# Designed miniproteins, single chains, continued (2): the designs that were tried, part 8

Each design is a single chain, and the fold is of that chain. pLDDT is the mean over its residues in the fold that is shown.

## One batch from the design tools (miniprotein)

Design m4261
Fold by ESMFold2-Fast:
Structure m4261 (fold): chain A 102 residues (1-102)
Amino acid sequence: MTLEEIADRLVAEMAKTVEDMKAGKLPKAEAEAQLRNLASRMLTMLRFFVKENGGDMKKAEKLIEEIQELVKELLKASPAEVPALMARIKALVDELVAIAKA
C-alpha cells in the first residue's frame, strides 16, 4: 500500500462522511467528529513523512492550513458546493503527498 493509496482512501472516507451528513444519513455532530478525525489522521501522517524524508516543511505547513480551512468550509457548505470543495481538498492532498515522498 502506497502513501498515495492511503491518502486517497482517507479523502474518499471524508467525502462519504460529508455526503452522508448532507443527506441526513449521519447526525451532524457525529459526522463533524468523524471528518475531523479523518483529516487529523491524514494530515498528521503526511506531516510526519515530510519531516522524515526531508521534504519542504514550509510548503507542507501551508498546504495543511489550506486543507484545514477547506474542511471547515465543507461543514458549512451546501450539498451543491461539496463536489468542488472535495476536488480542491484532493488536489492539495496530492501536492502534500508529493512533498511527503521527497
Scores: mean pLDDT 86

Design m4262
Fold by ESMFold2-Fast:
Structure m4262 (fold): chain A 58 residues (1-58)
Amino acid sequence: SKQEEANRINKEKLEELKKGADLEKIKKEVTEALRKLGFSDVVIEAAIKEMEEVHKKS
């Protein structure tokens, strides 16, 4: 499903962030991937907020 693909992408990108990847690059990649899968801006914004919170804890 599209949700399973989104969960896979989010997990991979969170792992990259924990390894010191650039936050702005990850935000762009997550936004592009989720939009390609047809998710709404609200869902994309929630995913980006989660990425920002993980980055703050690093």
Scores: mean pLDDT 81

Design m4263
Fold by ESMFold2-Fast:
Structure m4263 (fold): chain A 85 residues (1-85)
Amino acid sequence: DELDAKIVEAVDSLPEEVKKKVEELIKEMTEKGKAGASEEEVRKIVEEAIKVLEEAVPELELEYEVVRDPETGKVLAATTSARLL
């Protein structure tokens, strides 16, 4: 059954695919922050990352903390914390 095979493969690879998506979104957030993106733009990327992760792993809750330069508004660092519900 092709469906059963796909479900097994999806379950086995899902953690790595989720991690890759998180890393890509964090990198995009960091790059846009360094380029002088607004707080609102950075927040949208973070919200999108959280939504993708909640949909892929509903038991996983992610929280993002963004450290910015108060003078320029640029993102200096981003920290991610993960919690299982």
Scores: mean pLDDT 58

Design m4264
Fold by ESMFold2-Fast:
Structure m4264 (fold): chain A 82 residues (1-82)
Amino acid sequence: AAEEALEYARKAAEALRAGDFEKAEEYAAKAEELIAKLPTLEEQLRVAAEAQILLLRAAGEEELAARWEALLPERLERARAA
């Protein structure tokens, strides 16, 4: 479910903040696997974007995270229209 993918994304973000880059990559990979198994493209894009925002913030890339958040509604509308 989407909740499991986001749980792994949060764990990846926590590992990144702790400087554990290997664990951050491992958890991010698990999140990507779970995202790919979500039933709709819209859910996949939404959860992938939320995961990316978490990782960007953990890396200190607040401006990039804010831009991803701002673009998310437009990207989801495009996915619904496809």
Scores: mean pLDDT 78

Design m4265
Fold by ESMFold2-Fast:
Structure m4265 (fold): chain A 60 residues (1-60)
Amino acid sequence: MEEKLEKIRKLLKESEGDVEKADEAFLLVIELAEETGDYEKTRKLAEELYKEVEEEKKKK
């Protein structure tokens, strides 16, 4: 789990202005939800991470 979270975070940072990487990060979080069986909690986390990328784009 920790390795997946680190990957997601890196993808989000690298996705500054790159939607494709943001989508990959979002997809990984969804995959993690299926693995843990905690769909709602992980879905919210995914949406929050996706919004974080959107905010970063706003600055550039």
Scores: mean pLDDT 68

Design m4266
Fold by ESMFold2-Fast:
Structure m4266 (fold): chain A 90 residues (1-90)
Amino acid sequence: SALEAALEALRPKIEEADRLAERGKEAAEEGKLKEAAELYREAARLAEEVAEALRAAGEATGSEELRAAAEGLRAQAEALRRVAEELEEK
């Protein structure tokens, strides 16, 4: 499917975003809140890049599944940014 092909092409960025989010969680658990916030922000930035690529692909192909996937990832990026903001408040 168009969604599967797009996700496969974006796999390296998706995996990097997941790794950064996991590192952010570990840093937060160690009380390294500023480091955790930076890691979550970087994960959010990559998630936004993936979301934008999926949005553009959905627009080009007319795929509603691609557009829905893009909106879901944008929401995840926004959630990661909110966590980073909360961590900076200490």
Scores: mean pLDDT 86

Design m4267
Fold by ESMFold2-Fast:
Structure m4267 (fold): chain A 79 residues (1-79)
Amino acid sequence: MEEKIEELVKEAEELSTKALNALRQGNYDEAIKYFKEAIKKYEEALELARQLGDETRVEFYERVIKSLKEALKWAEEKK
């Protein structure tokens, strides 16, 4: 389970970086795609962290998901 969380977070971080780079370039469609994929990976990691009772990781992933959803909404409004 720990390895699965680590893989999901790594994938989510890579997708978040791609989304932010696309956003900086004004490529809103690509940014939207990558933000949605990153959010999905973090939500999967969040569910696993909840199953482990790891409240610190749960709170961290909830904050990251909120920030990514705010960025996604902004990108969608600029499209």
Scores: mean pLDDT 87

Design m4268
Fold by ESMFold2-Fast:
Structure m4268 (fold): chain A 55 residues (1-55)
Amino acid sequence: SYDAVRKQVVIGLLKIAVDTSRMLADHYRRMGKHELAEAEEKAARELEEHIRELQ
């Protein structure tokens, strides 16, 4: 169905967003920007939760 195809596309995009947020968190941690790193890690966790809800 269209809904199944849309769901797979959305899951793929959310996975890219998770990887991006984790990469930014690592970058901020290396710069000593711990609050920004924590915010990106939180964003990644929220996106992972959204993926679980869709699956």
Scores: mean pLDDT 88

Design m4269
Fold by ESMFold2-Fast:
Structure m4269 (fold): chain A 73 residues (1-73)
Amino acid sequence: SLEERRRELLFEISRLTLEVMLLHVKKKEALKAGDEEKAKEYEEEIERLQEEIERLAEELERLLAEIQAEKAA
């Protein structure tokens, strides 16, 4: 169902958001250690995950519009 897909998208967005938060912690630790290469690697992974979160958020917005259209019928 559309509502099951909405819950799946919300769960996945939450999971990826937590992963991004953990990578920010790892990046800060790398910078404190003077490891600029590791910090860059973590930043690139953060960017990749943020792009995935944006993609899922757009899918969620479209799904929410579809659910609202169904409720108006």
Scores: mean pLDDT 87

Design m4270
Fold by ESMFold2-Fast:
Structure m4270 (fold): chain A 78 residues (1-78)
Amino acid sequence: KELVERIAEAAREAVEAFEAVKEAELASLSPEVAALVERALEHARKAVEAAEAGDYEAALEHARLALRAIAEAGRLEA
């Protein structure tokens, strides 16, 4: 599945890129928002791991949880 492989690869690169800068970025956020962003990253990592293992159902589930955490972080910053 070339499309799914490309999506998994792009997601992995995005997580790696964010992890490279996240420490300084998270230090500038409120503790509540930082905790939600960390939760989103953890789910994003699990989604990439599941996709690399070929478990695309688990990957999608973790991706949804990551998006929920991001949405909640946005709500707190509104």
Scores: mean pLDDT 70

Design m4271
Fold by ESMFold2-Fast:
Structure m4271 (fold): chain A 55 residues (1-55)
Amino acid sequence: MKSPKEKLEEIIEELRKEGNLKGVESLEQLAKENNWDPAVLQLYVDIYEAEKRKE
């Protein structure tokens, strides 16, 4: 939960539990194509956290 990779893996697990299998596959593919680059993974984590933002 501290590294971008761990955070992205948690997001993927949440999407899987929601039944968003296409979202899971898309994020796994993006991570794999970018060789799990921490900067790229952090970008997607930040986007997800911004979308999920609520008080």
Scores: mean pLDDT 74

Design m4272
Fold by ESMFold2-Fast:
Structure m4272 (fold): chain A 65 residues (1-65)
Amino acid sequence: MTPAERIDAVLDAIKKVCESGGSSDDICDAIKKIGDELGISSQAISDACDEAKSNKENVCDLAKL
């Protein structure tokens, strides 16, 4: 799987949580689940979760791309 495909999968998961009215914790859980399946490092997943919590609205908007 290419890096672009991994990013797309993560963004799709975020988008679904955002559209369902999920919390930042729900977004983090989705990133962790997809990231674990795709072999993304635990540190990168933690960093992405922190970013989503800090900039939730912007992250949700970007996920619609």
Scores: mean pLDDT 75

Design m4273
Fold by ESMFold2-Fast:
Structure m4273 (fold): chain A 64 residues (1-64)
Amino acid sequence: KRRLVIRTPVLDEEVVREAREKVLELHRQGRLEDTELVLEADDITPAGARGLIALGEEVERLRA
């Protein structure tokens, strides 16, 4: 399986936005279901946490 790894010291709103762009590109290529999404961070901001939850929900919808 393919793996998309995003490593950041702090998971904030901008990092989530970048991750979402990569997810949408994988979906356009038909590769989202075949790709393991891994996000590694040392810390998370409140905005990053909210964005990550929303992104997770979007990924589930796109894979359905």
Scores: mean pLDDT 80

Design m4274
Fold by ESMFold2-Fast:
Structure m4274 (fold): chain A 63 residues (1-63)
Amino acid sequence: SAAAEADAAVAALGAELATLSLAEAARLIVARQAEVEATWDPATADRVAAALDALLERLIAAE
């Protein structure tokens, strides 16, 4: 399902972010945010956008 694919993509991104510097991780999240509307249907796009915002907030809060 699109939701399962989105959840898997967010989980994979989270794992990748753990191997990057803060600046690299932030740049990758922003790049993924720019692609959300083109990649996912509207309902899934909203879900992914919220998950990416949460990842970025957690990353910034950890500093």
Scores: mean pLDDT 79

Design m4275
Fold by ESMFold2-Fast:
Structure m4275 (fold): chain A 65 residues (1-65)
Amino acid sequence: EVDAIRERLEAAVAAGDAAAEAAALAELQRVITEGDPEARARAEAVLREYLARKGAEVDARLAAR
C-alpha cells in the first residue's frame, strides 16, 4: 500500500533513521517498477512530494546557520 510506504518514509525522516528511509524509498521504487499503472502513478507522486519537502527542509537547515 502506497500510503503505508509514505507513512514509513515520513516516520524514518522524523527519526533521522537513514536505513529505514532507504528501505521505504526502495519499496516505492519497487511499486514504480512492478505495480499497476494506478499504484505506479501514486508512488511517483509520493516520491516527488517527499523529495521536494526533503530538499526544502535541508535548505532551511542550511539557511539557519
Scores: mean pLDDT 75

Design m4276
Fold by ESMFold2-Fast:
Formats: structure tokens, sequence, C-alpha cells
Structure m4276 (fold): chain A 77 residues (1-77)
């Protein structure tokens, strides 16, 4: 079902978010940006299937902010 697909997309997005967080902690900012962008794509796909998914909206905002942070650290490091 669409709900089951949305749940799987959320799980995949969370995995990419965690990969981005670990890359960011390691100073691998390009790797972090790539992982956060992949997480954002999964959360956006989940929202297409379930537009009322508050968790997906919140996580999308989190990874969007983290992309900006990683981009700033990349150019200032």
Amino acid sequence: SSSDQAKQLMEEGNEYKEQGNEAFKAGKYDEAIDAYNQAAEKYEQALELDPNNEEARKELEVVSVNVLKAAVFKVTS
C-alpha cells in the first residue's frame, strides 16, 4: 500500500540522514551533503504518498538545514 511504501521511504531517509550525520562528524562535508540530499529525496517521496506525514516534514527541514551547515563548513574549512 502507499502507507507501507511511505514507511519504507521514511526508513531509507532516516538511514541516509544518519550516514550524513556520521560523515559530517568526520569532516567529510561532500559525503555529508550527498547523504543529506538522498535523505531529502526519500522524505519528499514519502510526502508525495502521505502529504500529512508530520515526521517527514520535520525530518526534511532537519536535513535541509544540515545541507546548508555542511556547505558552510566545506567552504570555511
Scores: mean pLDDT 87

Design m4277
Fold by ESMFold2-Fast:
Structure m4277 (fold): chain A 72 residues (1-72)
Amino acid sequence: MKELKEEMLRLIGRILRIIGEILDLERELKRAKEEGDEEKAKELEERIEELKKEREKLLERLKELEEKIKEA
């Protein structure tokens, strides 16, 4: 039980870090678009998509851990 809760907290920490990275990149993307830097904007969009996919995978794992904690 305690080990599952500790893993859940670590997973939450990783999710929050990724959310922070996405927000920072979205701000950079907005600036790149305002500056007309299409190449940089495309690179930032691709990186944001990659991080969003990683976030979704971690959220799925968090849901699985939450269900295991409720069942135990």
Scores: mean pLDDT 82

Design m4278
Fold by ESMFold2-Fast:
Structure m4278 (fold): chain A 90 residues (1-90)
Amino acid sequence: EEVRRLIEEARRVLEEARELFERVLPPYESEEELPEEAREARELLERAEELLEEAERLLREGRSEEEARRLAEEARELALRAKELLSNAP
């Protein structure tokens, strides 16, 4: 199923971005001390997770495959952006 593949892809990218974010965290005692790029990436990761949870919920309910696809695509894009920001974090 196309939408399931999109959700899997988005989850994979989100996991990769979270791994990069975890590398940035250890030197800092609080999130307020994180570089701006890392803080922006965190917000993108939180948004991507929310969209993926909604897409998965819609698929389980069988209500809107088109909307679930759109949400999964948006989540993947946000996760890719977060990964890009984290890769350039000092």
Scores: mean pLDDT 77

Design m4279
Fold by ESMFold2-Fast:
Structure m4279 (fold): chain A 56 residues (1-56)
Amino acid sequence: SALEEAQRLLAEARAETDARRVMELLMRVGELLKTLDPESRAALAEEAGALWAAHT
């Protein structure tokens, strides 16, 4: 499911040390978030935003 894929990509991004790779993973998460319900999207968007800020 899109939720499971987004969670996997976020887990991969958390383990990644290359900022460029993290950004690429977060861009893919962003596309998946468009397909999720608002509740799931809000929680994952907050985590993705925190990871983006940490690497930018």
Scores: mean pLDDT 79

Design m4280
Fold by ESMFold2-Fast:
Structure m4280 (fold): chain A 61 residues (1-61)
Amino acid sequence: MIRVEFRVGGVLATAEVEGDKITVTVEGEGSEEQKELARRGAELLARLEAQRQKYLEKLLE
């Protein structure tokens, strides 16, 4: 399972990857702009980690 966190100011976004779906949860207090940035950051980071895991799996097996 891939789980990543991205923080912008007082806003924390957590992204979880399950198969081909990414679920993002946004918590904390901040502007709508900060919430949007945190959400986008978490999703982008989760996508990068998914690709990284794919490469690691090929290296091990």
Scores: mean pLDDT 80

Design m4281
Fold by ESMFold2-Fast:
Structure m4281 (fold): chain A 66 residues (1-66)
Amino acid sequence: MTFRVTHHGDEATREALLAELRADPQVKVEQIGDRTFLVTLSGDVLRQIGTILRLIGDPNLEVERI
């Protein structure tokens, strides 16, 4: 499944988030704007749930399923 993620925090927290997401080979991250990313989840369902909770629980993020 794919999410549009917009980051409202500083550059350091944004870079940390991107590094975290890119460390998972089952997560694809495409930058579509300076602060906006497409995050595509595949593979193991428990890992997908964990990533969704990570994204939704982050107060610096707006997350929309597309």
Scores: mean pLDDT 84

Design m4283
Fold by ESMFold2-Fast:
Structure m4283 (fold): chain A 109 residues (1-109)
Amino acid sequence: SMEKKLEELEKERNELVKQLLEELERHLKELGVPEREIAVRVTALAIRLAGGEMLSEEEIEELAKNKAYKILELQLEIAKVLKEIAEINKDEAKAKEYEKTIKVIEKAL
């Protein structure tokens, strides 16, 4: 069933988003960012990701410079899941947007 496949992909997406946010919190702590600032940044990204947004090209470049490859790998997996959801929903514009982000991250890794 297409509905069951979409439910499984949304569960995978939610789990990957949770892992990315936990890894971002860890990365920011290692950089010495204050706890209050970490909470604000993690919450802001959580809202964006819940809305189907992804890391910007600037954010991807910054993470690559800081060797935050685990965050980039998680964003790559999220982008692949979102692309598959978009393809099932026949949202060609979103599928192309996600494909562009996949290519940007693959070049950064």
Scores: mean pLDDT 87

Design m4284
Fold by ESMFold2-Fast:
Structure m4284 (fold): chain A 62 residues (1-62)
Amino acid sequence: SAARERAIKAAEEGAKALAEGLELATGQPATATVEVKGDTITVTVKAGDVELTLTYPLSQMA
């Protein structure tokens, strides 16, 4: 569904923005990963010792 793809892209863009913020805050390289599991998007952002995990229900983003 186009709505599903838009929700995933929004999560990817948010993950990249969060990674940039963590790089600035920590001075460490940051990585962002996005996983889709059924109707849930999981975003993991890591920078040094900092790891953030966010979950987005696709039904709320679409």
Scores: mean pLDDT 79

Design m4285
Fold by ESMFold2-Fast:
Structure m4285 (fold): chain A 60 residues (1-60)
Amino acid sequence: MKEIIEKNKEEFLKYAREKIEQGKPVDEIVREITKKLLELGVSPEEAYRFAVEIVEEALK
């Protein structure tokens, strides 16, 4: 599961930055990334934690 997260980290960062530039709310972006990670088989707790980390990094 960790390998799936690491492999997709760069793609999710690009996705988050693009959605932030489009004016999407941060909570909506977190939800979208969480949902995508759940579909990839990541646990709900890990998916949410990673989604928050990605969006926080994209905002820097």
Scores: mean pLDDT 78

Design m4286
Fold by ESMFold2-Fast:
Structure m4286 (fold): chain A 63 residues (1-63)
Amino acid sequence: SAEAAELAKKAAEAKAAGDYAATARYGGELSEVTGDPAAAYNAAALAEEGGDEEAAKEALEKA
């Protein structure tokens, strides 16, 4: 859907900027919209690698 595509773009832009909180938020929302937990899991893994444990946990809760 257009909404899923827009959320994926926002998550990718946040990731490129190193903004793990925004990456977790948009990745989690993408998973909620699509019903596929993959985006939330990927966002959580990236946040954890970046040392943002809280963002990783928030993304995981939406998976």
Scores: mean pLDDT 80

Design m4287
Fold by ESMFold2-Fast:
Structure m4287 (fold): chain A 72 residues (1-72)
Amino acid sequence: MSLEEITERVAALPEEVVHRLADLAMVEQDFEAARRLLEEATGLEGVSPKDAAIAAAQALIDRALARRREAL
């Protein structure tokens, strides 16, 4: 499973789930909990904690950039 596939599936999740994933990975630094939540929400298997953290961060950044462009 590629990081691109993981990121795409995370981007399709409800906003509340994406924020929770990002909080676990980026604020709490609980990469294992972030991985478990991602696997539960997406149905994916064998996701590394690192890839889960990267996917959560990327989805949050993409949403923040979209909001910033709207505000500009």
Scores: mean pLDDT 74

Design m4288
Fold by ESMFold2-Fast:
Structure m4288 (fold): chain A 78 residues (1-78)
Amino acid sequence: KREEDWEEFKREFTEVATKAGVLSEEEVSELLERAKEGDLEAIKKLLELISKLGWEPKNEKQANALKWLLEKLAEQEL
């Protein structure tokens, strides 16, 4: 399920980003919610942070959420 994949990604990425000190928990939550809604600027910022942190998905659900973000970016950047 998309919601299950997204929640797994949100949980892991919030922990990683907060631990790295790049964003507060509130800022991560806001960014993730906007990206989930298809906000292109939020998706771009989220992907930039993922790249800077060198983060990689740890399971299939996290990989599915990342793939969805990349697909949404591609749809608008064609």
Scores: mean pLDDT 79

Design m4289
Fold by ESMFold2-Fast:
Structure m4289 (fold): chain A 71 residues (1-71)
Amino acid sequence: MTPAERLEEIIELVRAGAPREEILERLRELSLTFDFEPEVGRLLREAIEAIRAGDLEAAIRHLEEALELLR
């Protein structure tokens, strides 16, 4: 599975209302599995912070921006 495919799965989990812990674990796994460009890494970090704050709309926006950079 590519980094883009994994990120698409995470975005769908956020939209489906999956538990915060599951979403954060998958984002950590993604970051440990792949070496990302600094801008992608920043967007993933911002998404993690948004999820922790309960701002799911901001999280989805950051994850979609990261996804576009991986395409």
Scores: mean pLDDT 84

Design m4290
Fold by ESMFold2-Fast:
Structure m4290 (fold): chain A 61 residues (1-61)
Amino acid sequence: SAADQKALSEVAQEVLAYALSQGIPEEEAERIVLRSYIEGLEAGLSNEEIRARGLAAVEEA
């Protein structure tokens, strides 16, 4: 739905902003976001779970 697409877009923006704030280069930050998004969608995860995985990936970078 449009609401689900908007919510996922907001999650992606939040993870990207957090990665950039931690000093991660733009290309790497975008890769983290895309990986979390694709893997989460393929696994059938909720937006909240996708966010959690994205934020965890930033902390490991």
Scores: mean pLDDT 78

Design m4291
Fold by ESMFold2-Fast:
Formats: sequence, C-alpha cells, structure tokens
Structure m4291 (fold): chain A 58 residues (1-58)
Amino acid sequence: TPELEALAKKYGITVEQVLGLKRIIDELGEEIAKQFAMKELGLSEEEAEELLEDLKKL
C-alpha cells in the first residue's frame, strides 16, 4: 500500500521489512518488535519507537 511504501522510505528500509515488523508486533508484541527494529534494521531507539507508533495507525 502507499502507506507501507511511505514508511519504508521514511526509515530507509524495505516494504518487506515494514511488513515483517508489523507481523512481529501482532504476534510477539511491541518490545520484541522494537528490539528487532534496532538490532536487525539498524534503527535508533527513537526511530524504532516512532516506526512502531506509525505502524499502530495502519
């Protein structure tokens, strides 16, 4: 969707990574998703928290 493409561009990651992160939130919760975003996607803690908030709005 255009929203997923916009999020991917905003955080410098792929649409597949955005979708993967949303699935982690839905299945494993926000704390695990935040750790994944920081460790695997290379985002700062602030960027990870902002991305998680953006994903909750979708």
Scores: mean pLDDT 82

Design m4292
Fold by ESMFold2-Fast:
Structure m4292 (fold): chain A 69 residues (1-69)
Amino acid sequence: SAEIEEKAEKLAKRMLAGMPVEKAFESLGLKPTEEQIKEAEELVKEAERLGKFDEELFKRLKEIVEKSK
């Protein structure tokens, strides 16, 4: 959905800007589990290695956002 995509884009931007993963989720009104926070932290590490969230990483991030609503 457009809402999930918009939240995922904002989340990716905030996390790559150095915002802690848990705070980035909270800033968007999302309630992630500890497991979802850990998964998102792993995606951020991979995105930092690549210099950006690529299509595959962004797809996985959208799945976490949908589960966190």
Scores: mean pLDDT 84

Design m4293
Fold by ESMFold2-Fast:
Structure m4293 (fold): chain A 68 residues (1-68)
Amino acid sequence: MLKGITISEDLTMKQLLDLKKQGYDYITVDLDAVGDKLYQQTGADRDVLVKQYLDTIKSSGLRLNLVG
């Protein structure tokens, strides 16, 4: 059975790699929650920040699912 987790906050590369080491096969990202959190922290363009974050997750080797 595939092991997954839903994330509603900005995770570091280290945290993503730690999830992979724990046996997680995929991560589900709540785009609305993550985008809002990134915008609140930085004040930068929400769409640009979300795209950069998704690229980081893809680089971790986890399978990516999107919600939001």
Scores: mean pLDDT 74

Design m4294
Fold by ESMFold2-Fast:
Structure m4294 (fold): chain A 84 residues (1-84)
Amino acid sequence: SKEIRELAEEVVEADEALKKAAGDSLPISREEAVEEVAEVLKDPELAKQLSESLRGAAKQAKELGDEELAEKLEKVAEKVEALA
């Protein structure tokens, strides 16, 4: 689904931004990361768990002082939760 692929791309972009803010390594392949997230989004139980993880990531972004990133992570989490 185009909608699942687009949401998977948003999830990967938000995760990469948090990893950069925290000084962590980025994944070797963005394309593989998007495909993995797209598969997670097809499973309602895994999508719910991903939504909860993204809300945790938003709290971490806020602790790092990146309120804009925290808001983006919360919005992506809401989209993932709506899909599940």
Scores: mean pLDDT 80

Design m4295
Fold by ESMFold2-Fast:
Structure m4295 (fold): chain A 59 residues (1-59)
Amino acid sequence: SKMEEAIKFAEEYIKSHKDLSKEEAKELAGKRVASLFDLSEEEWKELQKKIEELAEKLL
């Protein structure tokens, strides 16, 4: 699904940029996903939660 692809993209982005702070990774991953995926407001909120979880786990 579109949400699954967006989450995978965010995870790979964070894994590829481990030199970033957690805050930078959240912001930049969020911006990249927003530019590539046409998400609803509700889907975007869910994705932001997942990005935060991924940044906390991976960085």
Scores: mean pLDDT 78

Design m4296
Fold by ESMFold2-Fast:
Structure m4296 (fold): chain A 98 residues (1-98)
Amino acid sequence: SEELEKLLKEAKELIKEAKEKLKETKKLIEEKAPKEEIEKKLKEIEEILKEAEELIKKALELAKKLNDKESIREAIRLEAEVTTLRMFVTSLKKEIEN
């Protein structure tokens, strides 16, 4: 399904963007950048992860309807990646709080 492939591709691109921004945010923390700048970056990552999650949910629903086992596995894998990245964001938020 072209629609399913597009949803999975867009979700993967958003996850990649979130990973890159997370790496940049970690560097900002190490360099003791202003708290407001770090908080803004973490908020941007949260928004990207929310978009990725919505695409993954649509992809998973479509994959199940099509009985596409490979795409179901891929969507579940991507969902796990989003969950892991959200845990990292939560950890970094705690690190910058007193």
Scores: mean pLDDT 89

Design m4297
Fold by ESMFold2-Fast:
Structure m4297 (fold): chain A 58 residues (1-58)
Amino acid sequence: SSDQSLVLKIAREGVQAREEGGPEAAREKIRELVESLDLSPELREEVERVAEALERSS
């Protein structure tokens, strides 16, 4: 679904921010994108979960 593509895109932006500015930068980038797009609470949780999994894998 389109929602899954959006979640992955935001999560990747978070991972990129982490590589450039650390874990705090990643969390801030994800928060900014989620808020600007007015994502549902469910989609916000999905983004945070995917981003955390990607961070843990690195």
Scores: mean pLDDT 77

Design m4298
Fold by ESMFold2-Fast:
Structure m4298 (fold): chain A 80 residues (1-80)
Amino acid sequence: SEIERLRAEVEELRKEFLKLMKENPDIDPVDFATLALLIAGAEIEVELAEKHPENRERYLASARQDIAAAKELIEKIKKK
């Protein structure tokens, strides 16, 4: 399902976030905090989509946006 796919994407982002934290102690603190918030936001929105099917499409759209923003920020951090 789309919910399971997005949940898997969030889990992979969380793993990459932890790896970035361990391997790059010089990451900009604002970028680090922003990435953490985007991943947490996506996780919450996926959970809300599953628990509130009447608003599923809204929550999934928000989760997709947060996931996309998190991926872009990870690439930005890696290029520094």
Scores: mean pLDDT 85

